# Designs tried in a protein design run: designed miniproteins, single chains, continued (4). Part 23

Each design is a single chain, and the fold is of that chain. pLDDT is the mean over its residues in the fold that is shown.

## One batch from the design tools (miniprotein)

Design m12771
Fold by ESMFold2-Fast:
Structure m12771 (fold): chain A 73 residues (1-73)
Amino acid sequence: GLEEAIEKVAEGLVSLGVDPEKARFIATAAVAHLLAGDEETARSILRDHLPDEVAEKAFELAKEEVSKLPRLP
């Protein structure tokens, strides 16, 4: 579900060297905005908090996990 998607994105960020607490917070925000259909805000949040290479990897991972969830109405 949603929490599992957030956890997987956070784990991906930790594997890329991001602090666990920061990773969880960023993953939550990115997944929430992607579920709302706001890809630009999700990408912006990631880029504001992470180096560009890490942000792009995180964005692709978040999109992959969100694609497994039903879209919010």
Scores: mean pLDDT 80

Design m12772
Fold by ESMFold2-Fast:
Structure m12772 (fold): chain A 81 residues (1-81)
Amino acid sequence: MVREKAREALKRAAELAKKAGDYLTSRALERASELDVRVEDAVMALLNTAEILKSRGYEEEAREVEELAREVMRAGGLTMP
């Protein structure tokens, strides 16, 4: 369940990065989704992607990716107050 949620979150973030013109980040996220990376690594990739999107002016896309990261954190039992 958590792994599937992380995989779908990474794939969605890859689509958003691609739409923002960041093809390298998009490809890295797609590869991470295929390799079934650790949940902690998936969350870090999502949070880093959100910061990249925010720095490039894609605030709506960044917020969506940040929420995906929060959902993966909750499902994985990572620290969320």
Scores: mean pLDDT 81

Design m12773
Fold by ESMFold2-Fast:
Structure m12773 (fold): chain A 71 residues (1-71)
Amino acid sequence: LSEEVRREVDAAAIGMKTAIEVAKDKKLSGRELARVIGRGMAVGMENAGLSEEDIKKRAKEEVEKYLKELS
């Protein structure tokens, strides 16, 4: 993999892990779990090159915003 692609994959993994932690706390399953994971991964990739802490913060904010919009 190119260095650029590898950074995006690593960032996506950080975003995904953050989304899973939020989903577990809220006991999400099925389609909603899949959707928050996808959003976390997308935010990670879009912010590839930022610190892990910054990626986690942005992924958490996006997932929480998405869940609020479902209310």
Scores: mean pLDDT 80

Design m12774
Fold by ESMFold2-Fast:
Structure m12774 (fold): chain A 74 residues (1-74)
Amino acid sequence: SEAARRRLVAELRARGLPLVDEETGKPFSEDQVLARALEAVDPETDPKDALVVDIRSGRVVSLENAEKAKEKAK
């Protein structure tokens, strides 16, 4: 589902996976980020349990805390 894809992308960002190709400087599309996720993320990662990850700290947090962290980033 699309919601599961968004959660996975958020986890990758928090794990420090670059969203930009450092060699070309071009940003990865969501599909490219997901392809990299399938290669780099542990096969045990369950999208159902992968709620939200704080991009700045890299910690797994609740949805409520993630929304607060997003506001702090602005």
Scores: mean pLDDT 50

Design m12775
Fold by ESMFold2-Fast:
Structure m12775 (fold): chain A 86 residues (1-86)
Amino acid sequence: SQKENLEKALRHLREAKRAVEQGDDAAALRHLGEAREQIEKVSDEKLKEEVSGHIQEAVRAIAEGDRARALAHLDEAIKLLEEALK
C-alpha cells in the first residue's frame, strides 16, 4: 500500500541519518538506496519528486564528504514523509 511504502522509506531514511552521524558512509548509501526503491512505488508525483531530490542530494553530499549537507537533505526528506503519514 501507499502508506506501507512511505513507512518503509521513512524507516530507511532514519537509518541512513544514523549511519551518516556515525560516519558509516557504506550503510548510509545502502539505506538511501532502499528508501529510493520504496519512494519510486509512491503515486504522489510531487512527494516522490521532492523526496527523491533530497535523497539524490544526500548521496552527492556523502560522496563529497559534506556530512552537514547530507544531514540537512536527510532531515528534509524525513520531514516530508512524516507530514505525508499524518
Scores: mean pLDDT 91

Design m12776
Fold by ESMFold2-Fast:
Structure m12776 (fold): chain A 68 residues (1-68)
Amino acid sequence: MDAQIQQQLQQLKEESKKEIKELIEKYGFDEAGKEMNKKILSSSPLESKGRGEAFNEVSLEQAKREAE
């Protein structure tokens, strides 16, 4: 059971990460963050966790790029 939940969480995380990157490309990082935060607040616990982890990873990538 937990393995199936973890697989679904991983899939959701990957999908959310792609969505966040597309939002950043179209609207910029701040706007992408606002949209993702709205989705996280309206999501189920599982979806919220997956989206939150995805956003944290993308945020770290963005911070590294800005630091150069």
Scores: mean pLDDT 76

Design m12777
Fold by ESMFold2-Fast:
Structure m12777 (fold): chain A 92 residues (1-92)
Amino acid sequence: SIILQVIGAVLRGIGLLWQSVLQKASLEETKKAAKEGIEIVASVAEPYDPRVKEIKEEAIKAIEEAKTPEEAVEAGLAGIKRILQGFLKALS
């Protein structure tokens, strides 16, 4: 099921952000985790929603503009949410 593949990717991306929070990672380490999470989710959703490429680029830019680890986590989660919502809408 493609839905299970996308959910699995979302859980992996969230897991990377969760680990960065638990380890009190630096801003740069948290940005790296957030970008990796976005890439994982985008890679499985992109073939099914052509908007994913643009959403990914916007999310990465927001992550890079973050000034605190909390802002980087928030930007990463927002990007993952936008990709998931777009994918689910594309299936309907």
Scores: mean pLDDT 85

Design m12778
Fold by ESMFold2-Fast:
Structure m12778 (fold): chain A 63 residues (1-63)
Amino acid sequence: DQARKEAEQKAEEERRKQELAQTQQASSDRVNALNSAISDEAGREELLQAGAQASAEVRALQA
């Protein structure tokens, strides 16, 4: 029965597509978490550098 074989193939193909979609979503979530962690560290270093420069300028003005 060709209709039955096609239904089985479609069900298996849909199952495989669903597994791929779940794997892609998990991968995207991990990339987003890593980007967030990197951004937090980069922002912290940039803030420290800006603070050091601003502090030197304020001391020059207050002197």
Scores: mean pLDDT 71

Design m12779
Fold by ESMFold2-Fast:
Structure m12779 (fold): chain A 106 residues (1-106)
Amino acid sequence: EKVDEFEKELAELQKMSYDELINKIREEMKRLGLPDEVIDKIIEHLKNDNYAEAFRILAEIFKEKGYDELAEVAEQLAKNVSKYTKKEALILIYGLLRLMLEIEEA
């Protein structure tokens, strides 16, 4: 099941340092072909603990690409970001990017 594969990947992500997670997020954004200016803006918000703003930027990107369901999830995460630890927020951002990549590569 894809869920079991995600659970194993999630466990590995939870072992990563903050810097390792940020680098992994940067790599996924590059794989998606996002402009360097957009990548740098999102990473700057992550480094400044502005996770709500990072989620809003991702929601805008998803909406522009027609991924309305991913955009809605990102908007909900932006509104509820205080419910998550910094590490959980980074893992959620990585998860959204991975879901987008799977749609693009399908």
Scores: mean pLDDT 81

Design m12780
Fold by ESMFold2-Fast:
Structure m12780 (fold): chain A 99 residues (1-99)
Amino acid sequence: KLSQEEQAERLLEGAKLALKNLGLYDEEMWRRIEEIVRYRLEKQPDISVSDLRTLILALVRLHEEKRYDTFEEVEEELERNPDIKAEVLAQKAKERLEA
């Protein structure tokens, strides 16, 4: 079986390729998405692949919808609350996308 880190790298690579195929890839935003995901893995090593996928998809949707203000708010929340769980962070992002 792949490690959590290897599973995360595969999910990130898949999402990156999907964005490139759609013509929506942005290197700067992708770097920020990778940073958030890797930081969550370090703080929550027991995160499920399902929850990790949900977080990645939420962040990718913020980029697709050009919700950069909300993306920055998510980064600020991470800085204020480094122990925030990935599921909670993903839920905050989803709520902003639906508002």
Scores: mean pLDDT 74

Design m12781
Fold by ESMFold2-Fast:
Structure m12781 (fold): chain A 102 residues (1-102)
Amino acid sequence: SLIEQLKQQFLSLIQEAIERHRDDPELVELLREIQGIMLEIFAVVDASGDENLLLQLQVHLIAIGGELYVVERLTDRERALELLEITLRSTKITLASFKRVA
């Protein structure tokens, strides 16, 4: 299914980011929190069968993909932490929104 393909693509991206930062427990913790919440979002969308939620998930995945791409290339640790904290907050808001609609 499309949702399983999107999930696998996301898991590959987040795992690559975790592996790159494996020696930084604070960055890894934020990445794993984002991963956990995203897995909940995938489960909500899959259970709903709602095409509008699937579209919103795709938009959110584009944003996260871009953020992870930037984090992988950042040499400034403080900037990477700031960006991941923003991503985590945005992802939590998205989950809460999706749960209200589903």
Scores: mean pLDDT 85

Design m12782
Fold by ESMFold2-Fast:
Structure m12782 (fold): chain A 68 residues (1-68)
Amino acid sequence: SDAELEQLVAEVEARLAAARSVQEALAIVHDALTTLAATFSPEDQRRAAARIGELARRHLLALLAEQA
């Protein structure tokens, strides 16, 4: 459902905000993609994966800026 998909994306965003390393961020994304593959339709997987990818990109850029 849309509510379950939005909940997953919100949980990923919160976990990424708490991540302190690239390894933690990648593990969060991997867990989220695994959950998507196991529980959601291919259409919902594609939509959520795009959103999660953008959240991960923004967080990784922020981590790199902090380290540089």
Scores: mean pLDDT 83

Design m12783
Fold by ESMFold2-Fast:
Structure m12783 (fold): chain A 101 residues (1-101)
Amino acid sequence: MKEFLEKLRKENEARQAQIEAEADTLYVELKKRYDEIYEKNKDIVSEETAYIIARDYVLSQVEELKKEGREEVADLLSQRITEDVNKKIEEYRKKKEEEAK
């Protein structure tokens, strides 16, 4: 029935909105820990390596969410942190290239 499919669509949309809201909240908290780990390590290892260490810590927290069955939230967090780290590494490399001129 069309009514059943429309109800499923609305329930799926509500579920996705809930997952996104949960991911947004957790990302803010994980980002704070990420920044702390980065700051602690950036003077000990290369800046690039410090970003990788901070990312790996966040990904370890994401794995705990998967064990709880919150796989969709975990996947969104994993994607967001990986993209953020890649962007920061690219910006760092560009800055180094400009300073070398």
Scores: mean pLDDT 78

Design m12784
Fold by ESMFold2-Fast:
Structure m12784 (fold): chain A 77 residues (1-77)
Amino acid sequence: SEEAERLAREWLEENREKVEKLIREASVSDEETQEKILNELMLELSEWLRKQGASREVIGEAVGYVRNEAIKRIKEL
């Protein structure tokens, strides 16, 4: 949805430096550590979205969007 993508982009911009740091850490980590980093990032996003009053559907879509974006960035490093 447009709302999910907008909120995902807003969170990524607000947390840009943290996200970039964690993506770099994930890119040089083993698969287990990479998954833990991604899961922690998704947990923080989910908590932020809940505070914004987002519905479960919007949270799921936004988490999916950010996870896919993070995986793409890791692969590009």
Scores: mean pLDDT 86

Design m12785
Fold by ESMFold2-Fast:
Structure m12785 (fold): chain A 70 residues (1-70)
Amino acid sequence: MKPKVSYTTHAELPEGAPDTPEARARVERASAMAAYMMEEIKKAESERELDPDEVGELAQKARDDFLARQ
């Protein structure tokens, strides 16, 4: 069977954290935001090589775009 690998796109609750719908919603939202930021960085890097400072700026812009859509 193909191994299931999940990075940055799915976050689990920390050990000892309460398993509540609110906690799960926060984790899911954080995971979705991180995935969106990664996709925007990946798109930009596919067009040209980015400096670390440019990656940070693009990540902030992607975060702001994600929040503006809510």
Scores: mean pLDDT 68

Design m12786
Fold by ESMFold2-Fast:
Structure m12786 (fold): chain A 96 residues (1-96)
Amino acid sequence: DESILDSLPLPPDSFAATVETIYNQLKDYFDDDVDLDTFSKFIGLILQNDPSFASLTVEKKIIIIKKTIDFFKSVVGVEKISKKLFASFLTTYKDG
């Protein structure tokens, strides 16, 4: 509970894989950047409608969205998320 990964109900590897899958599903919806509000809505829609995420509880889906957005906001300090920033986030999760 001392790090963002330790506070998640999912194992770190499982969380990273989920975030990677979300990015791959969303990448075709981005041209350059997307604001945090639009990004959270798209992640929410993917998590709710894609069968790949049917095993996740609503609580875990909300946590994934929140932690992903909070991580980008805390690390980058920006309100917009680019494809590059999403890729960097995934790399950080795999390394940490």
Scores: mean pLDDT 59

Design m12787
Fold by ESMFold2-Fast:
Structure m12787 (fold): chain A 74 residues (1-74)
Amino acid sequence: SELKEGLKRGIEELRRLLAENPDLPEELKAVIEELIKGLEELVNSDLSEEEMKKKANELGAETLKRVQEILAAA
């Protein structure tokens, strides 16, 4: 499905981001790695496309909130 292909590309981009930016704060690396894991679980799930999209959006929103909290605490 186009959604699964998009999520797989997103995972590859996030892994590339981590590889190209080894100097990122450890807390940010952990948040990005958790997002990658969550997206991989969605891609390998039997969820409908609508449910998968909903879960992906929820993961994205949670990740953004955590990133903002880490940056605000720096």
Scores: mean pLDDT 84

Design m12788
Fold by ESMFold2-Fast:
Structure m12788 (fold): chain A 85 residues (1-85)
Amino acid sequence: MEEKEKEIERIKELVDRMLSPDPAERVQAALELAKEVFNASPEVIKEVADEVIDGLARAMQDPDLEVRIAASIGLIAAAVKKRAL
């Protein structure tokens, strides 16, 4: 499905954007990733779960406190969706 492929690509792009040198961009990427994960289909989550969890776990070690808070929200979203599968 074209829609599923676009959702997977967007989630992977957001994980990559959490590596931005700009902490404001990392905060936005982590929050948008949380929203995308929370709204994603089970098929999309099964494909990206490990990459999302790894990316958010790295962001939890970020020197910026706001990035760490955003990452914690993303990890909660990912955990909720994984349990719903």
Scores: mean pLDDT 80

Design m12789
Fold by ESMFold2-Fast:
Structure m12789 (fold): chain A 88 residues (1-88)
Amino acid sequence: MTLEEKLEALRADSERMGVDEETIAKLEEALRNKDYETFRRLLGKIVADRLIEAYLRMMAELLGVSVEEVRRNWSDELSGRALRIALE
């Protein structure tokens, strides 16, 4: 595969995972420039964002509310309550 074909595959996979256009563009630029440090940082952010998403879903389930409600009303109190329930 050419570099362009590999970048198109990266874009398609990133879009499937719900990564935003700005982040995808930065990933492509980092790979074109062989800036592996920036690529690694951006990949780390994607993983962190996915973990946060999983945590929000878990919080919604534990609190008996929608994921959208948890996202809109993200606060230390809601997060702390869900965490206490999960740890008990």
Scores: mean pLDDT 69

Design m12790
Fold by ESMFold2-Fast:
Structure m12790 (fold): chain A 99 residues (1-99)
Amino acid sequence: SNAKQAAVLEKIAELAERGAELAAELAKNPSEEKEKELKETLLEILKLASEIEDRKFILTVIGLVLRILGAMLDEDYAAAAEALKELADIARAAAEKAA
């Protein structure tokens, strides 16, 4: 169902927006609790992305998540926030196209 795909994509966008906010906060102050929440958010995004029929979208999400994880390893949370905002925009555009 296009409506079901659109709903999953909208959830990915919402999680990516929350992740961007967490990453922006981590850029200002280190927090093990917020870092754990960001990692859990990325895992939930990957799980939801696996439900999407568009394989190109799945590969795009995987690539962006790897970029976010790389930025986190470098403690570059500003770059992580930017990549998460890009993911949110891509997921929202895909949701509008699916509807």
Scores: mean pLDDT 89

Design m12791
Fold by ESMFold2-Fast:
Structure m12791 (fold): chain A 93 residues (1-93)
Amino acid sequence: SAEEAAQSLISSSRQLQQLVRDGKVTNDQLSDASDLLAGLAEQLGRDDLAQQSRQLSVQARKATTQSEMDKLSQQLSGLGRQLAEAILAQAAA
């Protein structure tokens, strides 16, 4: 269901943020996750979220500190929540 997809996205985004905090996620992995969200945003017709996700992907590849990675993972989690809202809105239409 749309509710299950939205909840899964929020849960996965939160889990990824924790893995980044634990130093278990590479720049490339965070970039790939951001590109995956960009593709989902395009599928949902959310060009704004797709652009933000692609910018995050570029920033993830350039991050040099744990603090930068933590900040980017928080932004990714926020994008995941916005995409979950978009999934629910599309299902309600």
Scores: mean pLDDT 87

Design m12792
Fold by ESMFold2-Fast:
Structure m12792 (fold): chain A 100 residues (1-100)
Amino acid sequence: SIEEKLKELKKIVEEIRQKAQTLPDENLRIYVLTQADIILNLLDLAEKVLKTKPKEEAEKFVRQIAEDIINILKDIISRTTDPQLIELAEKGLKIAEEIK
C-alpha cells in the first residue's frame, strides 16, 4: 500500500540523515541533512493528507510529493561519491518511484 511505502521510505530517509552526520565535507553534510529534513516533512504531510482527504485526492497529492522526493534523491546521488549514501538514496528512489 502507499501507506506502507511511505513508512519504508521514511525509515530510509532517517538512515540517510544519520549517514549525512558522518560526511567529512561540511557543505555536502549540511546540504544532505537539510534535504533529508525537507523529505521527512514532505512524508509527514503525505501521511496527514492520506488521513484527512478522500482517498483519490489524497493519492494524487501523495504522488506529487513522491515526485518532489525523487528529484531531491537524484540530486543527492549526483553530488556525492559516498557508496553508502548512494545506496540509501537509490533504495529511497525505488520506493518513491513505486508511489509515483
Scores: mean pLDDT 89

Design m12793
Fold by ESMFold2-Fast:
Structure m12793 (fold): chain A 78 residues (1-78)
Amino acid sequence: ADDAFNERLGAVLAAAEQAIKDAGGTNVRVELRLTREGDELRAEVSLTADFPNEEVKKKAEEILAQARAEVDRLLAEH
């Protein structure tokens, strides 16, 4: 069960990374940190990338926001 959950999380991050690369981002890395604080699991999604212009940066921020929403949804359902 946890393996399937981790696979879905990995797929969300990989899709976001590829979408940002397709938009024109370079050296793109999307990382997920899961922190357990008592009975609560917290997710932090971070992005490291180089952008050729502000338009690509805005697209990357939108893609990252969608990835964060999907990660939060998967955590709520797990």
Scores: mean pLDDT 81

Design m12794
Fold by ESMFold2-Fast:
Structure m12794 (fold): chain A 73 residues (1-73)
Amino acid sequence: MMYEVRVQLPDGRWVTIRGKTPLEVAKKVTKTLLQAGVPLEDARRVAYGIAKLLGGVSEEEVDKAVEEAVKEL
C-alpha cells in the first residue's frame, strides 16, 4: 500500500509526496519543506499533522523522522 499527501509550499506550489509508510511520508514532507525555506517548527507541525492523518505513529517516531530529515539536508 502507498501513502500519498499533498503539501503547499511557501511559494504557493502544491507538491505530492508518496511513501510506503506514514513515517516515510512525514520525513519526506519535512525535508521538502525545510529545503523550501519553511522554519523547523512549522515543518515539524506539518509532520505531526500528516502522522495523525495517516495514523499509527507516535510523537516520538515523528520527532526521530524530523531529526533524520534535518541530518539529510
Scores: mean pLDDT 81

Design m12795
Fold by ESMFold2-Fast:
Structure m12795 (fold): chain A 69 residues (1-69)
Amino acid sequence: MAEREKAIDALVAELRAAFPELTDQQLADIRESLLYHEVSVEELPGVLETLKRVLAHARADSAARRAAL
């Protein structure tokens, strides 16, 4: 349990570093989601890569939408 929580905290810290535009609330929501869905420590690297991809796409879409306004 503690090892999984520490790994999730490390994942959230890496997301904060890669995506400084994320709010504390958004990071807290991601952390709670990972804890709730019982993601294993072994699955976390794959989840991190998926989240980075999704967040990078959302960043690009947000920039494009702002440019269109």
Scores: mean pLDDT 77

Design m12796
Fold by ESMFold2-Fast:
Formats: C-alpha cells, sequence, structure tokens
Structure m12796 (fold): chain A 68 residues (1-68)
C-alpha cells in the first residue's frame, strides 16, 4: 500500500500530494506539516476523509504510505 507520484517541476509539495493521491485514489490530500533537508523532504498530509499519510520526497519524486 504505497503511492508514488512524480511532477514535471521540482516542487516537493506537489510531489508529496501526487504520491498521497496515488495511494488513496478519490481522496484529496492536504499537507499540514513538512520539512526539506537537501534533496529530500518529508511531509504529513491528511485527506478529506481523515486519513493520515506520510510522504517522502526526493527531487521531483514522492512516495507515500498510510499511517492510520
Amino acid sequence: MKGVGETDSPDPITAAIKAAEALLPGEVAIPFMGKVEGSKGEFLLVTNRGQLIKAKVEGNKGEAELLS
């Protein structure tokens, strides 16, 4: 149960959102916390259905997993 997302631009937040939405199709993912360290980023997102997601981003590629 992993979501993977890529974006045409190196926007880590967009990559995180795409990965979360790939993990939970049909839900809207909203980032509420995140940090970026060098080429890597880590974000917490909540969906419109209350699911908690962790997304890890490297460059323009994101990978998301369900936490709850």
Scores: mean pLDDT 75

Design m12797
Fold by ESMFold2-Fast:
Formats: sequence, structure tokens, C-alpha cells
Structure m12797 (fold): chain A 70 residues (1-70)
Amino acid sequence: KAEIDKELQEAAEKGRERIDKLNQQVIDAYNNAKTDDQKKRADKLKEEANKVGREIQEEIGELARKAEEA
């Protein structure tokens, strides 16, 4: 179980880093957006960031469940 707990911790840390990176890209896109088309691209990045964040949380949840069953 200790090894699975370590994998969970690493997955959570990597997920947090990925979410932070995506959030920074969204912020940068909005800050640099001067046209409506650029703002629409920033909105699309925000939507993708939300989707990826949800998928990461689901994967961590599945790993936690497997750790409890194993």
C-alpha cells in the first residue's frame, strides 16, 4: 500500500502542476487578447483546462479506490 500511496501523491502533484500551467496559459491568453478572436481562443483554453482538471480528479479518484481495494 505504501507504494500505491506514493503513486497517488505523485499523480496529485503532477495533476496540480498541469492544472497550474493550464491556468497560467489561460491568464496569459486573456492578458494578451486584444481582438474578439483572441478572446474566443482564451475561452477555448479555459474550457479545455476545466475538462483536463476534471479528468485528472477522476483518475486520482480511481487510483484511490484501487489502493483501498488492494
Scores: mean pLDDT 78

Design m12798
Fold by ESMFold2-Fast:
Structure m12798 (fold): chain A 100 residues (1-100)
Amino acid sequence: MGGEAAAEGLERGARAGREGAESGTPEGGREGGQLATLYGLEGAERARELGDERAALEADIGAGLAGISGGSAGASGEGEEGGRSAARAAENGARAAREA
């Protein structure tokens, strides 16, 4: 249950990352990464409330990596690439959270 709560937040973040990538802009990639971080952190908080500290940790890691990917997109001008990387980080985190 904690793993599912964490994964739900991260999957919502992955969708935001993909939407940022679809914009093709550095700003869109950055925004997608920021939203992936926020939704991943919300998932981590829900997992902690359910007593699943491991799923919460996986969500914190996935959220952090998604934010870094989005930030890199803004710096390099590669919005599509950064948004896709943020989505991938969130999707990987969701899988890890469910396995936790």
Scores: mean pLDDT 82

Design m12799
Fold by ESMFold2-Fast:
Structure m12799 (fold): chain A 98 residues (1-98)
Amino acid sequence: SMIERIIGLILRAIGLILDAERYLETDKEKAKEHLEEAIKTLEEAIKLVEEMGGDEKYVEKAREYLEKAREYLKKGDLEGAIEYLKKALEYIVKAVKA
C-alpha cells in the first residue's frame, strides 16, 4: 500500500539522520553521505504523500524545510542540515495524518 511505502521511507530517513548525528564528530564525510541519502529519501516520501492527497500546506512546509536542509548541507553546516531534515520529517507526518 502507499501508506506502507511512506512509513518505510520515514523510518529509513529517521535511521539515516540518527546515524549522521552519531558520525558528526568522528566522520564528517560519513555523516554527509547519510544526510544526502536522507534528503533523497524524504523527497521520495513527499512525492508519495502528494500522490495520495496529503495536506497541501504541510507538503509545502515539508518541501521548504527539505530545501533549507539541502542549502545547509551544501555550506557544510551538518547540524543545520539535521535540524531542517527533522522539521521536514515532522511536516511529512502531519501531511499524512491530516
Scores: mean pLDDT 89

Design m12800
Fold by ESMFold2-Fast:
Structure m12800 (fold): chain A 67 residues (1-67)
Amino acid sequence: MTFDELVREGRYDEAIEKLRRGIEQTRRLGDDWGTAELSERLSEVLRRKGRFEEAEEWRRESERARS
């Protein structure tokens, strides 16, 4: 199951776990664009769970990786 499918089904904790693993992988590969993309998606899922402080951290990380 993809993270998009997990989000659609409201399985946010599993989506967060999958996104975090994806970010670790993109960082190891030096994939700044992929890291930014996944960090933005992680921020959105965290916001949907009401974890606003963590969501803001990952939004900033996404912006940093894109710059």
Scores: mean pLDDT 80

Design m12801
Fold by ESMFold2-Fast:
Structure m12801 (fold): chain A 98 residues (1-98)
Amino acid sequence: SLTAMIQKILNEALKLLEPRLSQEEIEKLKQTFDFIVREASRLPEEKQAELKTRLTKLLRDIKKQSENNPNDSQLAKEKAEKFLGFLNTDLAIIKSEL
């Protein structure tokens, strides 16, 4: 399913970011990802596909940045914050179009 693919993308992002985040930051990120998956499951298939495309692009950007700076905890935190902000903005836009 598209929701399973979205969950996989978010799990991959978590694995890239979690080694450089605090336990509290990891918990917040997991809660936000659970929220995104729950909201995505309520969207029409075409909107789920759009969200998956946006998430795939963001994951690719985060992966490239993480590969270039694997030991930078501050950069990992900034990536997590940008990821959450971007996803919340994109999800809000998609939901507003329903």
Scores: mean pLDDT 79

Design m12802
Fold by ESMFold2-Fast:
Structure m12802 (fold): chain A 72 residues (1-72)
Amino acid sequence: IDEKLKELGEALKKGDEEKAIELIKELLKELSTTELFKKIKELFPEVAEKARELYLSSTIEEGMRLIEEAIG
């Protein structure tokens, strides 16, 4: 987990958004969303907001699609 957190921080600093999203998804298998972003903010405060934005953009798109299908 700690090694993947370090890799996530490096990916975010490099602007490697695809790798950052993959690492966030992998870390979420072992950590809650709250725990993950708390650790990111503690270890990598400069990129914490970018990590949050990438996560939300990837997950909200899926959520919106499901809502549209349910409502019509």
Scores: mean pLDDT 72

Design m12803
Fold by ESMFold2-Fast:
Structure m12803 (fold): chain A 70 residues (1-70)
Amino acid sequence: SARAGLARALRGLAEAAGEEIRVDPFTASPEEVLAELERLARAAAARHPEITPEQVEALLRDAREAAALA
C-alpha cells in the first residue's frame, strides 16, 4: 500500500539520519508525512555525503506520488 511504502521510507531515512520519526505514517495527514519524509531525507543527506541532491529529489517525487494515492 502507499502508506506502507511511506512508512518503510520514513524508517530507512530515520535510521540513516540517526533520528526518530515524529509522525505516524498511518494516522498523520499526507502533508505531515511528506514534511517529515523531507526533513529526514535532508538530515540523512547532511550526514551521508554519498547521497546526492538528485537522489533526494527522486525519493521526494516518489513519496509525493504515493501520498496522493493515500
Scores: mean pLDDT 79

Design m12804
Fold by ESMFold2-Fast:
Structure m12804 (fold): chain A 54 residues (1-54)
Amino acid sequence: MVLTLTLKKSDISDLPSDVEILEINGQKVTNQGRLDMILSRSGETVTLKVRIVP
């Protein structure tokens, strides 16, 4: 299942381990380094596209 969430950056670390982040603010997340880079350049609030991993 794919969901769109709007969160504060500080809340991202609180996401469950079964949630895979696919996109942040429309930018594709290919690995942890890319995720950190996008977050460092984003505002306080981000829009995530996530997949729930079974």
Scores: mean pLDDT 77

Design m12805
Fold by ESMFold2-Fast:
Structure m12805 (fold): chain A 65 residues (1-65)
Amino acid sequence: MTITVTVEVDTSGLTREEAELKRQVALLKAGLEGKKLEAEIKAADPSAVVTVIPAVKLVNETIVE
C-alpha cells in the first residue's frame, strides 16, 4: 500500500534560502507523518507492506525584493 503525505508550505515573505529551508523542514515533517500512518496500519495489520512518499506543495511565491 502506498501513502502520499503532502504538506503545504507558505513561502510568501521569505528569501529563496529561507523558502528552501522551510520546504526541507516541511518534507521532514511529511516523512514523520507518513511513518506515523505506517505504524498505525502495521499495528492493525502486521503483514501490511506500506510505502510512504513525502511531498511538499509550495503556496505563494517567495519575496526576493
Scores: mean pLDDT 74

